# Designs tried in a protein design run: designed miniproteins, single chains, continued (4). Part 43

Each design is a single chain, and the fold is of that chain. pLDDT is the mean over its residues in the fold that is shown.

## One batch from the design tools (miniprotein)

Design m13567
Fold by ESMFold2-Fast:
Structure m13567 (fold): chain A 71 residues (1-71)
Amino acid sequence: VSEEELRGEELLALGRMYKWLGDKFAEKGDKKEALELYQKAIKLYEEAIKLGVEEAKEEKKEAEKKIEELK
């Protein structure tokens, strides 16, 4: 595993964490907080994609869909 792959996996994991937290705030009706957390997740997924983590593309689309559902 390359250094880039390890870093990408870390970014993917962090993005998943923010997305999960965003889901929890959305469930509580805290739309502003949920939106901020989903946006953070998307930025982390974008960085992971640049580092070759293909899985992050699907995760990003899911987070974008969550933002659309929130509005």
Scores: mean pLDDT 83

Design m13568
Fold by ESMFold2-Fast:
Structure m13568 (fold): chain A 84 residues (1-84)
Amino acid sequence: AKKLEEEFQKELEELKKKAEEVIKEGLEKLPESEEVKKKVEEIKELLKKLEKLVEEGGPLEEIEEIKKKIEELSEEIKKLIEEK
């Protein structure tokens, strides 16, 4: 019954690690970028919300939406790094 929660916890850990790597790269390569800083803060808030939803067994639709948003913001930071 809890197998779905365990799978989401593993996905959360992987997503968090990838997001933290992107945040580190963005801040190291573009330390003066307010756009990167804003996206970093948004990712951090979304990660906290996602972690809470997964722990509470919250709606799958919300979990998927937040995961997608974190991935989109991470790609936007990567694009900013590549353009610099």
Scores: mean pLDDT 77

Design m13569
Fold by ESMFold2-Fast:
Structure m13569 (fold): chain A 82 residues (1-82)
Amino acid sequence: SRLIELVERAAEMAERAKEVNPEAGRQAAILYAELAKAASRDERVRERLTEAAEILQKGKDNYKELAEEAEKLLREVAEELR
């Protein structure tokens, strides 16, 4: 429950970053993804959360496109955790 909530929150922050405040949303999405990773002992889940955080970290000048990619990945992880 806590893990899926953190992953969904990361996806929500990535989505909001595209609309309202890109940099603040990006940093919040990274934070929630890292918290979800720390809460999970599943190697597959941790690997995918690491990929999402890395995409967001790299998104400095083209954040909108990379945020969409990270959001999709995070939502897929949340669906698998259900």
Scores: mean pLDDT 73

Design m13570
Fold by ESMFold2-Fast:
Structure m13570 (fold): chain A 94 residues (1-94)
Amino acid sequence: KKEEHIEKARKHAEEMARILEQSGAPDLAKEVRGLGEKAIEAAENGDKSTAASYLTAIGLLVVGALVEGKLTPEQAERVRKHLAEMGKHLDEIL
């Protein structure tokens, strides 16, 4: 059941990256994948504050991309929904 929450968190990280790639932001997709894996690793180690810091970093990247015009508001909202779901699944293993 811990493995199930990790797999769901990873799927949400991959969906965020996919939205960013389809939006023409492959470098952001790569960074989100890296931060997502670090958040998962921190959560698996019981480090709630570090996991939260990596999820916050992803959120700030999404805001930056929206401000720079790299994402539409609709694309940014879809990424934020996946980020929120990822956080919920990581909270279940913390």
Scores: mean pLDDT 87

Design m13571
Fold by ESMFold2-Fast:
Structure m13571 (fold): chain A 64 residues (1-64)
Amino acid sequence: SMRERLSRTVLELANEALEKGVFDVTEAVRRLQERAGLSPAEAQAVADALAAGLAAQGVKVVTG
């Protein structure tokens, strides 16, 4: 389902960011569109929410 693909993509992005200590919002938006089937606006909203949560855990948030 779309929800299962979204959950897997979010978990993969979060785990990678926690391991590396860096979260790239631009790359997350791209991956959410390609793998979870989100629109650009939906992908941006999910990536921004994830960035806020990861920043609270000490992850460096970047764009570009």
Scores: mean pLDDT 88

Design m13572
Fold by ESMFold2-Fast:
Structure m13572 (fold): chain A 97 residues (1-97)
Amino acid sequence: MDALRAEAKALMEARRENIERALRELEELIKTADPESKEDLEKIARTLKRALEAYEAGDYVEAEVLYTLAMAQLSISARHSDPESSERFRRILDILS
């Protein structure tokens, strides 16, 4: 059995669980967000869903790029949000870390 593939699968499973938790938090935020903030949150959620699909398909490189992009998007949103929303974005970043 390929040890490298087993390690990649374990990382993929951890990433998938993190994405699922992050998506639940994002869906809650979207329900209460202003229209402009909602568009930004939906974009981040779409990026995470694409990362999840890539991990499930075994496209590990694409999945890691999309995962990193989603974290960058969350970090930018946290810097440009009110204090309450910023704390929620940081919590989602912590889930993905």
Scores: mean pLDDT 78

Design m13573
Fold by ESMFold2-Fast:
Structure m13573 (fold): chain A 96 residues (1-96)
Amino acid sequence: KEEARKEAERHYTEGLRAFNRGDYEAAVEHFKRAVEYFEKAGDKEGLADSYTMLGEAYLKLGRYEEAIEAFEKALEIDPSNVRAQRLLEEARKKLE
């Protein structure tokens, strides 16, 4: 679905911009929309990347349980995602 992919890419890009400027709440909102649109587009790569960035934004906010859930979703799609594996372990350590 071409329009869904375009919306997903737009939200992913805006999420990255928000993340890079330290606006992690805005990053979460954009990455949540990117997840929705990549799912509608059937784009598993974009979906996994969006869940990984969503988890990283939650980590920056100290929302560790939500970060864990996002990273687990990314790994459900792509179990070989080394970044998501590493960040999942980091989030789990923060709950200790």
Scores: mean pLDDT 89

Design m13574
Fold by ESMFold2-Fast:
Structure m13574 (fold): chain A 83 residues (1-83)
Amino acid sequence: GMMENEKIIERLKKLKEETLKKAEELAKQGKYEEAILELEITLGLALIVKGVLLLEGDEESAKKVDEIIEEIEKEIKKLKEKA
């Protein structure tokens, strides 16, 4: 339902923020490979969530997940340039 999808997106946004913060702290320690792995795990979860939303026909919620995916992918690319 719509309430469940909004809750899933809220949780995914929180996970994204926590993962970005953890990746930043790992990168400050020179642990770029570990930072990238943390981001790739969260990216994988975001892609699964998007797939489920598209299967449910919730294209608007899927677009919100695309914004999360884009932010994670940009950080992965940035860290790969430093690794």
Scores: mean pLDDT 87

Design m13575
Fold by ESMFold2-Fast:
Structure m13575 (fold): chain A 81 residues (1-81)
Amino acid sequence: SMEEKIKENEEKNAEMLRKYLEEQKDEDTLAIYEELEKEIGNKFLAGNVAQSIAMLRKAGNEEKAEALKEATLKLEELRKK
C-alpha cells in the first residue's frame, strides 16, 4: 500500500543517517540524534540539530548546546498543536 511504501522509505532514510554517523565515528552526535529522533518527527532536522549540539559541546560551549536542544524541543512541542 501507499502507507507501507512511505513507512519503508522513512525507515531507509533513518538507517542511512545512522550509518553516516557511525562511519564518521561520531558517537556523541549519534547519541544526541537518537534522543532527538524520539521527539522530532523530521529525522533530517533531528540529525542537523544533533550535529550542531555536538559541535558546540566539542567547542566547550555547553550552555549554547543545551539552549539549542531546549529551543528545538519547545518548537517541536508547539508544532504538534
Scores: mean pLDDT 73

Design m13576
Fold by ESMFold2-Fast:
Structure m13576 (fold): chain A 57 residues (1-57)
Amino acid sequence: MTKEELEEELKKIEEKIEEIEEEIEKEEDPLEREILEGLKALLEGIKAFLEKKLESL
């Protein structure tokens, strides 16, 4: 994977995190909100992995 490909994947993950954050703000069901927060945490973990991989290049 090239540096440009890693940067593109990071951008996509950041966009998904932003979408989930917007869904959390609109969600009034506490259980659904907890699920969305769990998904956000997973995406942030993926972001951190990709950032670390990009920094190692």
Scores: mean pLDDT 82

Design m13577
Fold by ESMFold2-Fast:
Structure m13577 (fold): chain A 101 residues (1-101)
Amino acid sequence: MSKYTILEGARPSTVAEYIEAGYKLTPASPAELEALKAQIKAEGELVSEREFEGDAARGESRLVEKEYADKKEGDKEIVAASVKRADGRTAGVLLEKEIEK
């Protein structure tokens, strides 16, 4: 089963943790990322929603994590993240990991 996670308000440190966990950064345009998020929401089943308060003193934004299960056969974990940059702008990031069985 493929697993999809949508992260809103992710920090650069959150992305780094996923990369250290074995996720690969996949190039995606903002339009491709938004289309993927819409597809995940339309076809996936929401299995968990978690919200983490950021430390305002450290400039951290609230992180919203929504995990979706795809009913289709697949051996990948995919993370679609909206990341706040140091300049205050938001960037889209796509991270993929193959599930070794």
Scores: mean pLDDT 72

Design m13578
Fold by ESMFold2-Fast:
Structure m13578 (fold): chain A 72 residues (1-72)
Amino acid sequence: MFVDEIVEKVRRGELTLEEAIVEVLKKYGMDAEKYAKAILSYYKETGKFHFATSRPEFKEGLEAVEKVVAAF
């Protein structure tokens, strides 16, 4: 699965965790630069994800990001 492939790339050192988050967001059609900065800033400060959206398509992308980070 895509998430598993991204996790494996991070484990191999081919991608940083930050770069992996950007790639996941891009796949789901999100503004990767805008959302990645917000997600990464919050995660670095709290170790958690706190992002709410009313758009189902963006929810799937955020759930995929959580799965990637949860692997580490």
Scores: mean pLDDT 70

Design m13579
Fold by ESMFold2-Fast:
Structure m13579 (fold): chain A 72 residues (1-72)
Amino acid sequence: MAEALREAGRRFAAAVASLTDDPRALALAREVEETARALAEAVEAGDEAAAAELLARAEELFREGLRLVAAA
């Protein structure tokens, strides 16, 4: 499942880049991809505490993305 997380992050970043050239949206997409990679690493390592923290970070990035879309 860890590779699926990395792939999901990459696909999300690519989708954002295909829809917009807004630097804020592109920066958010990069943070999502990086968070997905870190989450995959934590899952592979069995680090449940790190995985929980990274999942919370992913939720924050998702809410930030929704605000950015609403502001556009």
Scores: mean pLDDT 77

Design m13580
Fold by ESMFold2-Fast:
Structure m13580 (fold): chain A 70 residues (1-70)
Amino acid sequence: SVYSRYEQLLPQMSKEEARELVLLESEATLYRMGVFVSEDPEVRKKYEEKLEEALKKLEEKVKEIEEKLA
């Protein structure tokens, strides 16, 4: 998963890169919590869409850092 890859990169990246990844991961976590707590199906769907977009951004940043470290 993207979270496992993120965790493996933490000891190998710069503090600036780590800060950027932490912010992206935090955004994904907030939207995941939105999905979890939302009782309205329409509100839940909006959070699911935002979560998918946030996870895509996280995946792209993880790939960027992985390529830099390769």
Scores: mean pLDDT 79

Design m13581
Fold by ESMFold2-Fast:
Structure m13581 (fold): chain A 62 residues (1-62)
Amino acid sequence: SLEDLARFYDITAKNGELNAEHLRRVAKEKPDAEVYLQMAEQNEKLSEESRKRAEDLRAKAE
C-alpha cells in the first residue's frame, strides 16, 4: 500500500539522519574530515527527500 511505502521512506530517512550524525562525529577526529562531512551532507539530503516522498505518498492516498 502507499502507507506501507511511506513508512518505509520514514524509516529510510531516520536511518540517514543517524548515519549523518555519526559521520559528523567521525569528521571531528579525522584528517580527511571533508570526505566524512560530504557523506553526512548527502545522507541529510537523501533523508529530507525520503521524508518529502513519504508525505507525497500519503497525500496521494487521500
Scores: mean pLDDT 86

Design m13582
Fold by ESMFold2-Fast:
Structure m13582 (fold): chain A 73 residues (1-73)
Amino acid sequence: AAEEHLERAREHAEKAVEALLAGDFEEAHRHAGEAVRHLQEALAAARTEEERERVFEAAAEMEARLAAALAEA
């Protein structure tokens, strides 16, 4: 379901942030790619406008966190 894909996207985004802060750009790139893939799957699985809005909100939050981590790296 959309929530399951969204949870996986959040997990990978969190790992990407951790990797960026550690200077591990290879792992950061890999996890960021997985986060995007799971966000796309969550959007495809979304059946309501509320579910789609939840995916877009999560994507914006993840982008902001990754941008902040990249600025610190």
Scores: mean pLDDT 84

Design m13583
Fold by ESMFold2-Fast:
Structure m13583 (fold): chain A 80 residues (1-80)
Amino acid sequence: EPLKEKAEKLLKEARTLLEQGNIADENGDYDTAIELYQKAIDKATEAINLFREAGDLDGEIEAAVVLLQAAVNLTVTKNK
C-alpha cells in the first residue's frame, strides 16, 4: 500500500491503543494500560517514519503528538 495510507492506518491504530490505555488506567488496570501505551508508542513511531518518508510533515507532527502523549501516560502509570 502507499506509504501515506499505511502511515494514516498506523496513526489511527496508535490513537485507538492510546484511548484503550487511558480507559484501562482509569479502571485501575495499570498492567493493561502499560501494555496498550507501549503498543501505541510502537505504532506512532512507525507512522512517524512512514510520514517522514512520504514527505507528509503534518502527518509526522500528528503522529509525534500521539507518541508524546502515550510516552507521558506510560511514565505516569508506571509510577502508580
Scores: mean pLDDT 90

Design m13584
Fold by ESMFold2-Fast:
Structure m13584 (fold): chain A 86 residues (1-86)
Amino acid sequence: SRQERLDEGIRRLDELAEKYKKEGNTKAAELAQEFRDIARRLGVISDRAVELFEKAAEAAKNGDWSTAASYYAAGLLEMVADEIEE
């Protein structure tokens, strides 16, 4: 269900944030928390959107902000697509 996918996506993003906090990478942790908050606000997130946000956080950890921004935008677009029922 949509709720089960949302709960799983939020769980994965929370785990990602805690991982980066434990590693001392505050910027990547904050980005993962931001993705979680966006998913919670929209009430939707797909596995693909989570994967894109994981890649965005990893790029941010490495200081590659252009790649991080690209994956961030792709993840947001994927969540918009997830809202459209066909």
Scores: mean pLDDT 80

Design m13585
Fold by ESMFold2-Fast:
Structure m13585 (fold): chain A 55 residues (1-55)
Amino acid sequence: SMKKKSEKLTKQLVEWAKKGISEKDLEKVADQAIKKGLPESEVKKALKKAKEVLK
């Protein structure tokens, strides 16, 4: 369950990064996911993958 949730988050953040969403806004989405109960480590991994798209 958590792995599937982190995969969904990763895909969503990557899609938003491709659309030109800022790192700051991606971090806000990540913070919201942590507040909803996703492990911080998994959320940080998803955010890191999304930030790689911005390069």
Scores: mean pLDDT 78

Design m13586
Fold by ESMFold2-Fast:
Structure m13586 (fold): chain A 84 residues (1-84)
Amino acid sequence: MIKRFPESVKKGGSFVVGGVTKPGAKIKVYVDGKLVAEAVANEAGGFKVEVSTADLPVGKHTVEVEAILGDEKEVWKREFEVLE
């Protein structure tokens, strides 16, 4: 599950998505349906990825995090806003 996620972020900055899932799960982060970051969950199931807003216009966006381990897939969605 996502445990760290911002409500808003400044345009041209970056934000961190963090959470916990199964150890060794492949993490894929999508913004508005585009893959922007990948990671692997550590031995305790923790993950943390930095996402750049450089390619994002001001306004509301959606982030989707997928955690994949073998045949298992978990998906979480959040909304955030890019501010000037």
Scores: mean pLDDT 80

Design m13587
Fold by ESMFold2-Fast:
Structure m13587 (fold): chain A 74 residues (1-74)
Amino acid sequence: PVPTLEQIRADFDARVDAILARAPPEHRPWVEEMRATGRRVLDLAEALGLSPEQIRATADGLVDQLEREVAERA
């Protein structure tokens, strides 16, 4: 089944929380800023009428990019 927008947002936040838990303390404010940016991007995708499946793909891409950036900074 296609996830709901609420589930997509909850999953995004949970995945960012997992990244935040592993990030060095000095990088945690930056991770939180990226979370805020990601939430705005997901809100924009919803406002533009993207499907839940497209919004989920957007969330997945944002998390994958954040995970890569954190790994490069560690």
Scores: mean pLDDT 83

Design m13588
Fold by ESMFold2-Fast:
Structure m13588 (fold): chain A 62 residues (1-62)
Amino acid sequence: LEEEAIEIAKKAGFSEEQARELVRAIKEEPTEAVIGVARRELLEGGLSEEEAEKAIELARKA
């Protein structure tokens, strides 16, 4: 779950450390604000809405 979310974030151009911080932020504080920022950054990195949502759901379940 966590590793799969990290790999999806890396497809958006995130470094391994940036991807881990993103997953941790969603896992520890799954607020609308945190999730909204994460979704925006993933979409800006070139992911589809479906890919971004999958990464967020995997991070939340980790």
Scores: mean pLDDT 79

Design m13590
Fold by ESMFold2-Fast:
Structure m13590 (fold): chain A 69 residues (1-69)
Amino acid sequence: SAAQQAEYNATLQALQALIDQVLANPDDVALLRAAVDALRATAAKSTDQTFKDALLEQAAWLEAKIAEL
């Protein structure tokens, strides 16, 4: 539906804004954790399996990177 598409688009825009914040503040662990959560939330809403897998892979990589900080 148009409402579901609008919600998904808003989720993608929020994820992009958060990624931009992380790039500006790469050592901010709280922002990095928020990015992991946002990637997983976006993956849960995605119907594209390839995109979903890519988002979950990025979340796992970022979580491993945070653990090394």
Scores: mean pLDDT 82

Design m13591
Fold by ESMFold2-Fast:
Structure m13591 (fold): chain A 89 residues (1-89)
Amino acid sequence: SAKAAEAKKLAEEALKLAREALKALDAGDLEKAEALLAEAEAKLAEAERLLREARAAGAPREDLLEAEEELGVAAVVLAVAKTVLDRAK
């Protein structure tokens, strides 16, 4: 399903941004980290919306599970990065 594949791609992009935010935090660049996390959150929210639409449209279970797995990993890393940023304030 196109929507499930797009959701997975957006989740992968969100994960990459969250990892880049963690590197920025390690370097002490809080402003860069905050900007990267905001972008990651936006992509993750869009991925969640597309995944809901794919599920409603009857996308194959295998496609949904792959997207859900990537979304879950991205959400965990994003949550960790946000916690690190909050404690650095």
Scores: mean pLDDT 88

Design m13592
Fold by ESMFold2-Fast:
Structure m13592 (fold): chain A 87 residues (1-87)
Amino acid sequence: MEEKIKEFVERVRERLKAAGYPDELIEKIANVVEKAIRETYDRLKKYLSEEEALEVAMRIGEALADRIASRTPEQAEKIIELEEKNL
């Protein structure tokens, strides 16, 4: 579990870095994506197998990363600020 999540999050960091996002914003996005995966996994593992819960959580994390990365850095920063307020 941990290894797959870390590898995915690192891939997100590399993709955002290649797209020209500033390092501070990359770390905030990576943290939000990792949190979304972990929270989804923790919720779903009560109802699904650990393997199935992880697969669903990873797909949700991928969709979230794609939606954020499709925005400008300025728009992505605003999304992250809203997510941080919901902590």
Scores: mean pLDDT 79

Design m13593
Fold by ESMFold2-Fast:
Structure m13593 (fold): chain A 69 residues (1-69)
Amino acid sequence: MSEEEIERLLANARKGAEVAVAEGKATEEQAEEFLRRLREALESGRIDPEQAQRLTVQFVITGEIPEFP
């Protein structure tokens, strides 16, 4: 996965996480931890773009940090 693609996925995830925080579903600390784990998983190749999108949707809906591989 390219650096550009990773940054695009993270930018989209950050906007979703900001909405979840604004709606009271998650704290800023939970959002930052989710984004940190998402970056780590993407950079290490443990997840693909489709899995990253699913994890982001799950976080935005639930406010809970999902289990990462």
Scores: mean pLDDT 83

Design m13594
Fold by ESMFold2-Fast:
Structure m13594 (fold): chain A 90 residues (1-90)
Amino acid sequence: SHLPPLIKKIEEAKKLYEEGKEAYEKEGDVEKALELYKKALELFKEVKEEIEKIIEEKGADESFRELLEEIEKKIKEIEEEIKKLEEEKK
């Protein structure tokens, strides 16, 4: 099944994003937050590429289309947060 490996990567990416938010909110550690956000972003981009390949090879299920939209939204959110924190660091 293609779904369980994708879910594992999504959970890992979400954990990294949460750890980054905690580093920023609890510690004020902008550098640590940026490192964790960038790692989360990389995993979400990998998930996006894998979902797109599944859609191309196997055909689009509604569940994969919805998942792709959710992942794209998360990528945009994290990229926006990275940009804000990089501006704060300077």
Scores: mean pLDDT 83

Design m13595
Fold by ESMFold2-Fast:
Structure m13595 (fold): chain A 70 residues (1-70)
Amino acid sequence: ALQAALAAINAALAANPSNAALYLKKAALLTLLEDYDAAIADLKTALALNPSNATAKNFLAFVKAAKAAA
């Protein structure tokens, strides 16, 4: 379930709060839950931790577009 996956990612982030990849995974789950604002916040955190992360930049643009279309 998405809720179980989100709980697992939150636990992983508690152990590794500077892991940009975990914020990307959390943003993906939040996007599936249509929680676009939380997904955008996590993607901005991922970019703050790793500004050269092209995946985070592209995903942030995608989520902003998805929010505008919803």
Scores: mean pLDDT 82

Design m13596
Fold by ESMFold2-Fast:
Structure m13596 (fold): chain A 65 residues (1-65)
Amino acid sequence: MEERRERLWKEVDEAIALIQGAVLAKSLGIDRIESKEQYERLAKEAEERGLTDIAKVFRKLAEEL
């Protein structure tokens, strides 16, 4: 019933995925995710590691670029 709570939980899930993705990027030697190709590579790496939620977020970000 409270849209604010639903939005907050969605934003929290996305923020967690982005933080985990940033840690993954750093482990791969990527200091900044600034290009569509970098997002696509990170999505593939996350998917190969079984991190499907992170992969989905990165693919969405790649499509928005």
Scores: mean pLDDT 69

Design m13597
Fold by ESMFold2-Fast:
Structure m13597 (fold): chain A 55 residues (1-55)
Amino acid sequence: SVDDQIAQLERQYQEGVDGLRQAEADGEISPEEAETLIAALRRQTQAEIDRVRAS
């Protein structure tokens, strides 16, 4: 269902955020870089959700 697809995209987004926060904690990326990447991932996820809803 559309709801199941959206739930999967939301889970993938959260996993991506968790990975970026871990990279920030490990000193692999800066806090500013982490915020930029998380914002980009959020926009990408919203576009995918909108696409699924429009289908």
Scores: mean pLDDT 89

Design m13598
Fold by ESMFold2-Fast:
Structure m13598 (fold): chain A 66 residues (1-66)
Amino acid sequence: KKAEEEERRRKELVERIIDLGVEYFSLAVQYVLDKKDGTLTPEQKAEYDRRLAEINAEIARLKAEL
């Protein structure tokens, strides 16, 4: 049943993309808040930039599989 397997795989990919999108949004909000409050250190900025880039790359990879 190739159609059912493909639908299940597609659903799993979409769910992972949504979860990563939520994580990306949450990190972006924290980044903005830390920046606004003046508490953002160069180390924290590098960590946020790294994490956001990793999530964005994973989303792009999963989208390519759709």
Scores: mean pLDDT 82

Design m13599
Fold by ESMFold2-Fast:
Structure m13599 (fold): chain A 70 residues (1-70)
Amino acid sequence: SLEERLKRIEEEVERLQADPKMPADLVASLRRDVEYLRKLLEEGADEFSINLALLVAEGTVLVAKRIIEK
């Protein structure tokens, strides 16, 4: 579900924020992505916009994971 996807993103972002290998700019970007998603949900945005924001946030999490896997 959408709520489960958002919860997974939030949990992943919290884990990534705790990693000392994470660049501060990427942490800030992840926080903005989560805040934007929450704003869309609060404002009752259309399903397309919410799904697009979810994909962007999920993509940024994947990039962050790739950075810390070294």
Scores: mean pLDDT 79

Design m13600
Fold by ESMFold2-Fast:
Structure m13600 (fold): chain A 65 residues (1-65)
Amino acid sequence: MKAEVTFVDGTKVKAEILEETEEEVVVKFLESGTVATFKITERTETVIKAVSKETGIEVEIKLLD
């Protein structure tokens, strides 16, 4: 699934969601190829709010398709 990740500093990057569970989302950043795992804090139909398990950085993941 295609997604757009917005970091707390306002940086937006294109990503692909590789895996979603009730508690975690795994995303691949398309430009860097980096795979990162986030703990889900809030979920709506179009947006997942999450925190990096490695760094503690908060992100918003917008579902595109």
Scores: mean pLDDT 81

Design m13601
Fold by ESMFold2-Fast:
Structure m13601 (fold): chain A 68 residues (1-68)
Amino acid sequence: SSRVPTGEEWAERAEKGGNPELAEEIRRLEEEKRYGSMVGLILRALSSPEAPLGKSTVSEELALKGRL
């Protein structure tokens, strides 16, 4: 299914990955309704070799890109 996790769900993944600063930035952008910037930040983090958000599914990535 093409469900997009909420900004809070991505922020929780960042905290679990040991990156609370990334989690706070995601939450801030969601609170400010800056969804394009939030999606861009999440996609950048998913492409990072450090994998701060863990692994995503192809469906999650496509759903995120559909919001850009």
Scores: mean pLDDT 71

Design m13602
Fold by ESMFold2-Fast:
Structure m13602 (fold): chain A 70 residues (1-70)
Amino acid sequence: MEELKRRAAELAAEAARLEAAGDRERAERLNREALRLIEEVRKRYGEEAAREVLAAALAAARAAWEAARA
């Protein structure tokens, strides 16, 4: 699970950086990949694990967005 969690967070952070740079199309594609990984976690490990991965991805995206706008 940790591998999927890390990958989802990395995709979400990169999407936030691209969105901050104005590349919304690429950001949307990476966000869709992150959501697919979260759904895979839900299917394999259950709802609580999926919530943990989503929380990590949202935190990573927020941090990356704030850093990119600074």
Scores: mean pLDDT 85

Design m13603
Fold by ESMFold2-Fast:
Structure m13603 (fold): chain A 76 residues (1-76)
Amino acid sequence: SAVPPLIELLGHESENVRLGAAEALGKIGGEEATQALIEVLQDEKADKKVRGGALEALGKIGGEEANKAIHHFLFG
């Protein structure tokens, strides 16, 4: 599966690599990708741009879990 290597790249030193990983996970979707993107979205240590990428990727995946995380991030 491509999902575990892409999840590792969410922690990469390069912002562009982290953004690319979030975009790729958004295209693949699924439970593991959704959970990893939620963790990035809620990580106060993550760069705002990378959190924005996770937000966009979760919006692309959709579904109840992704939508709840987006709502909490924007309004919680």
Scores: mean pLDDT 84

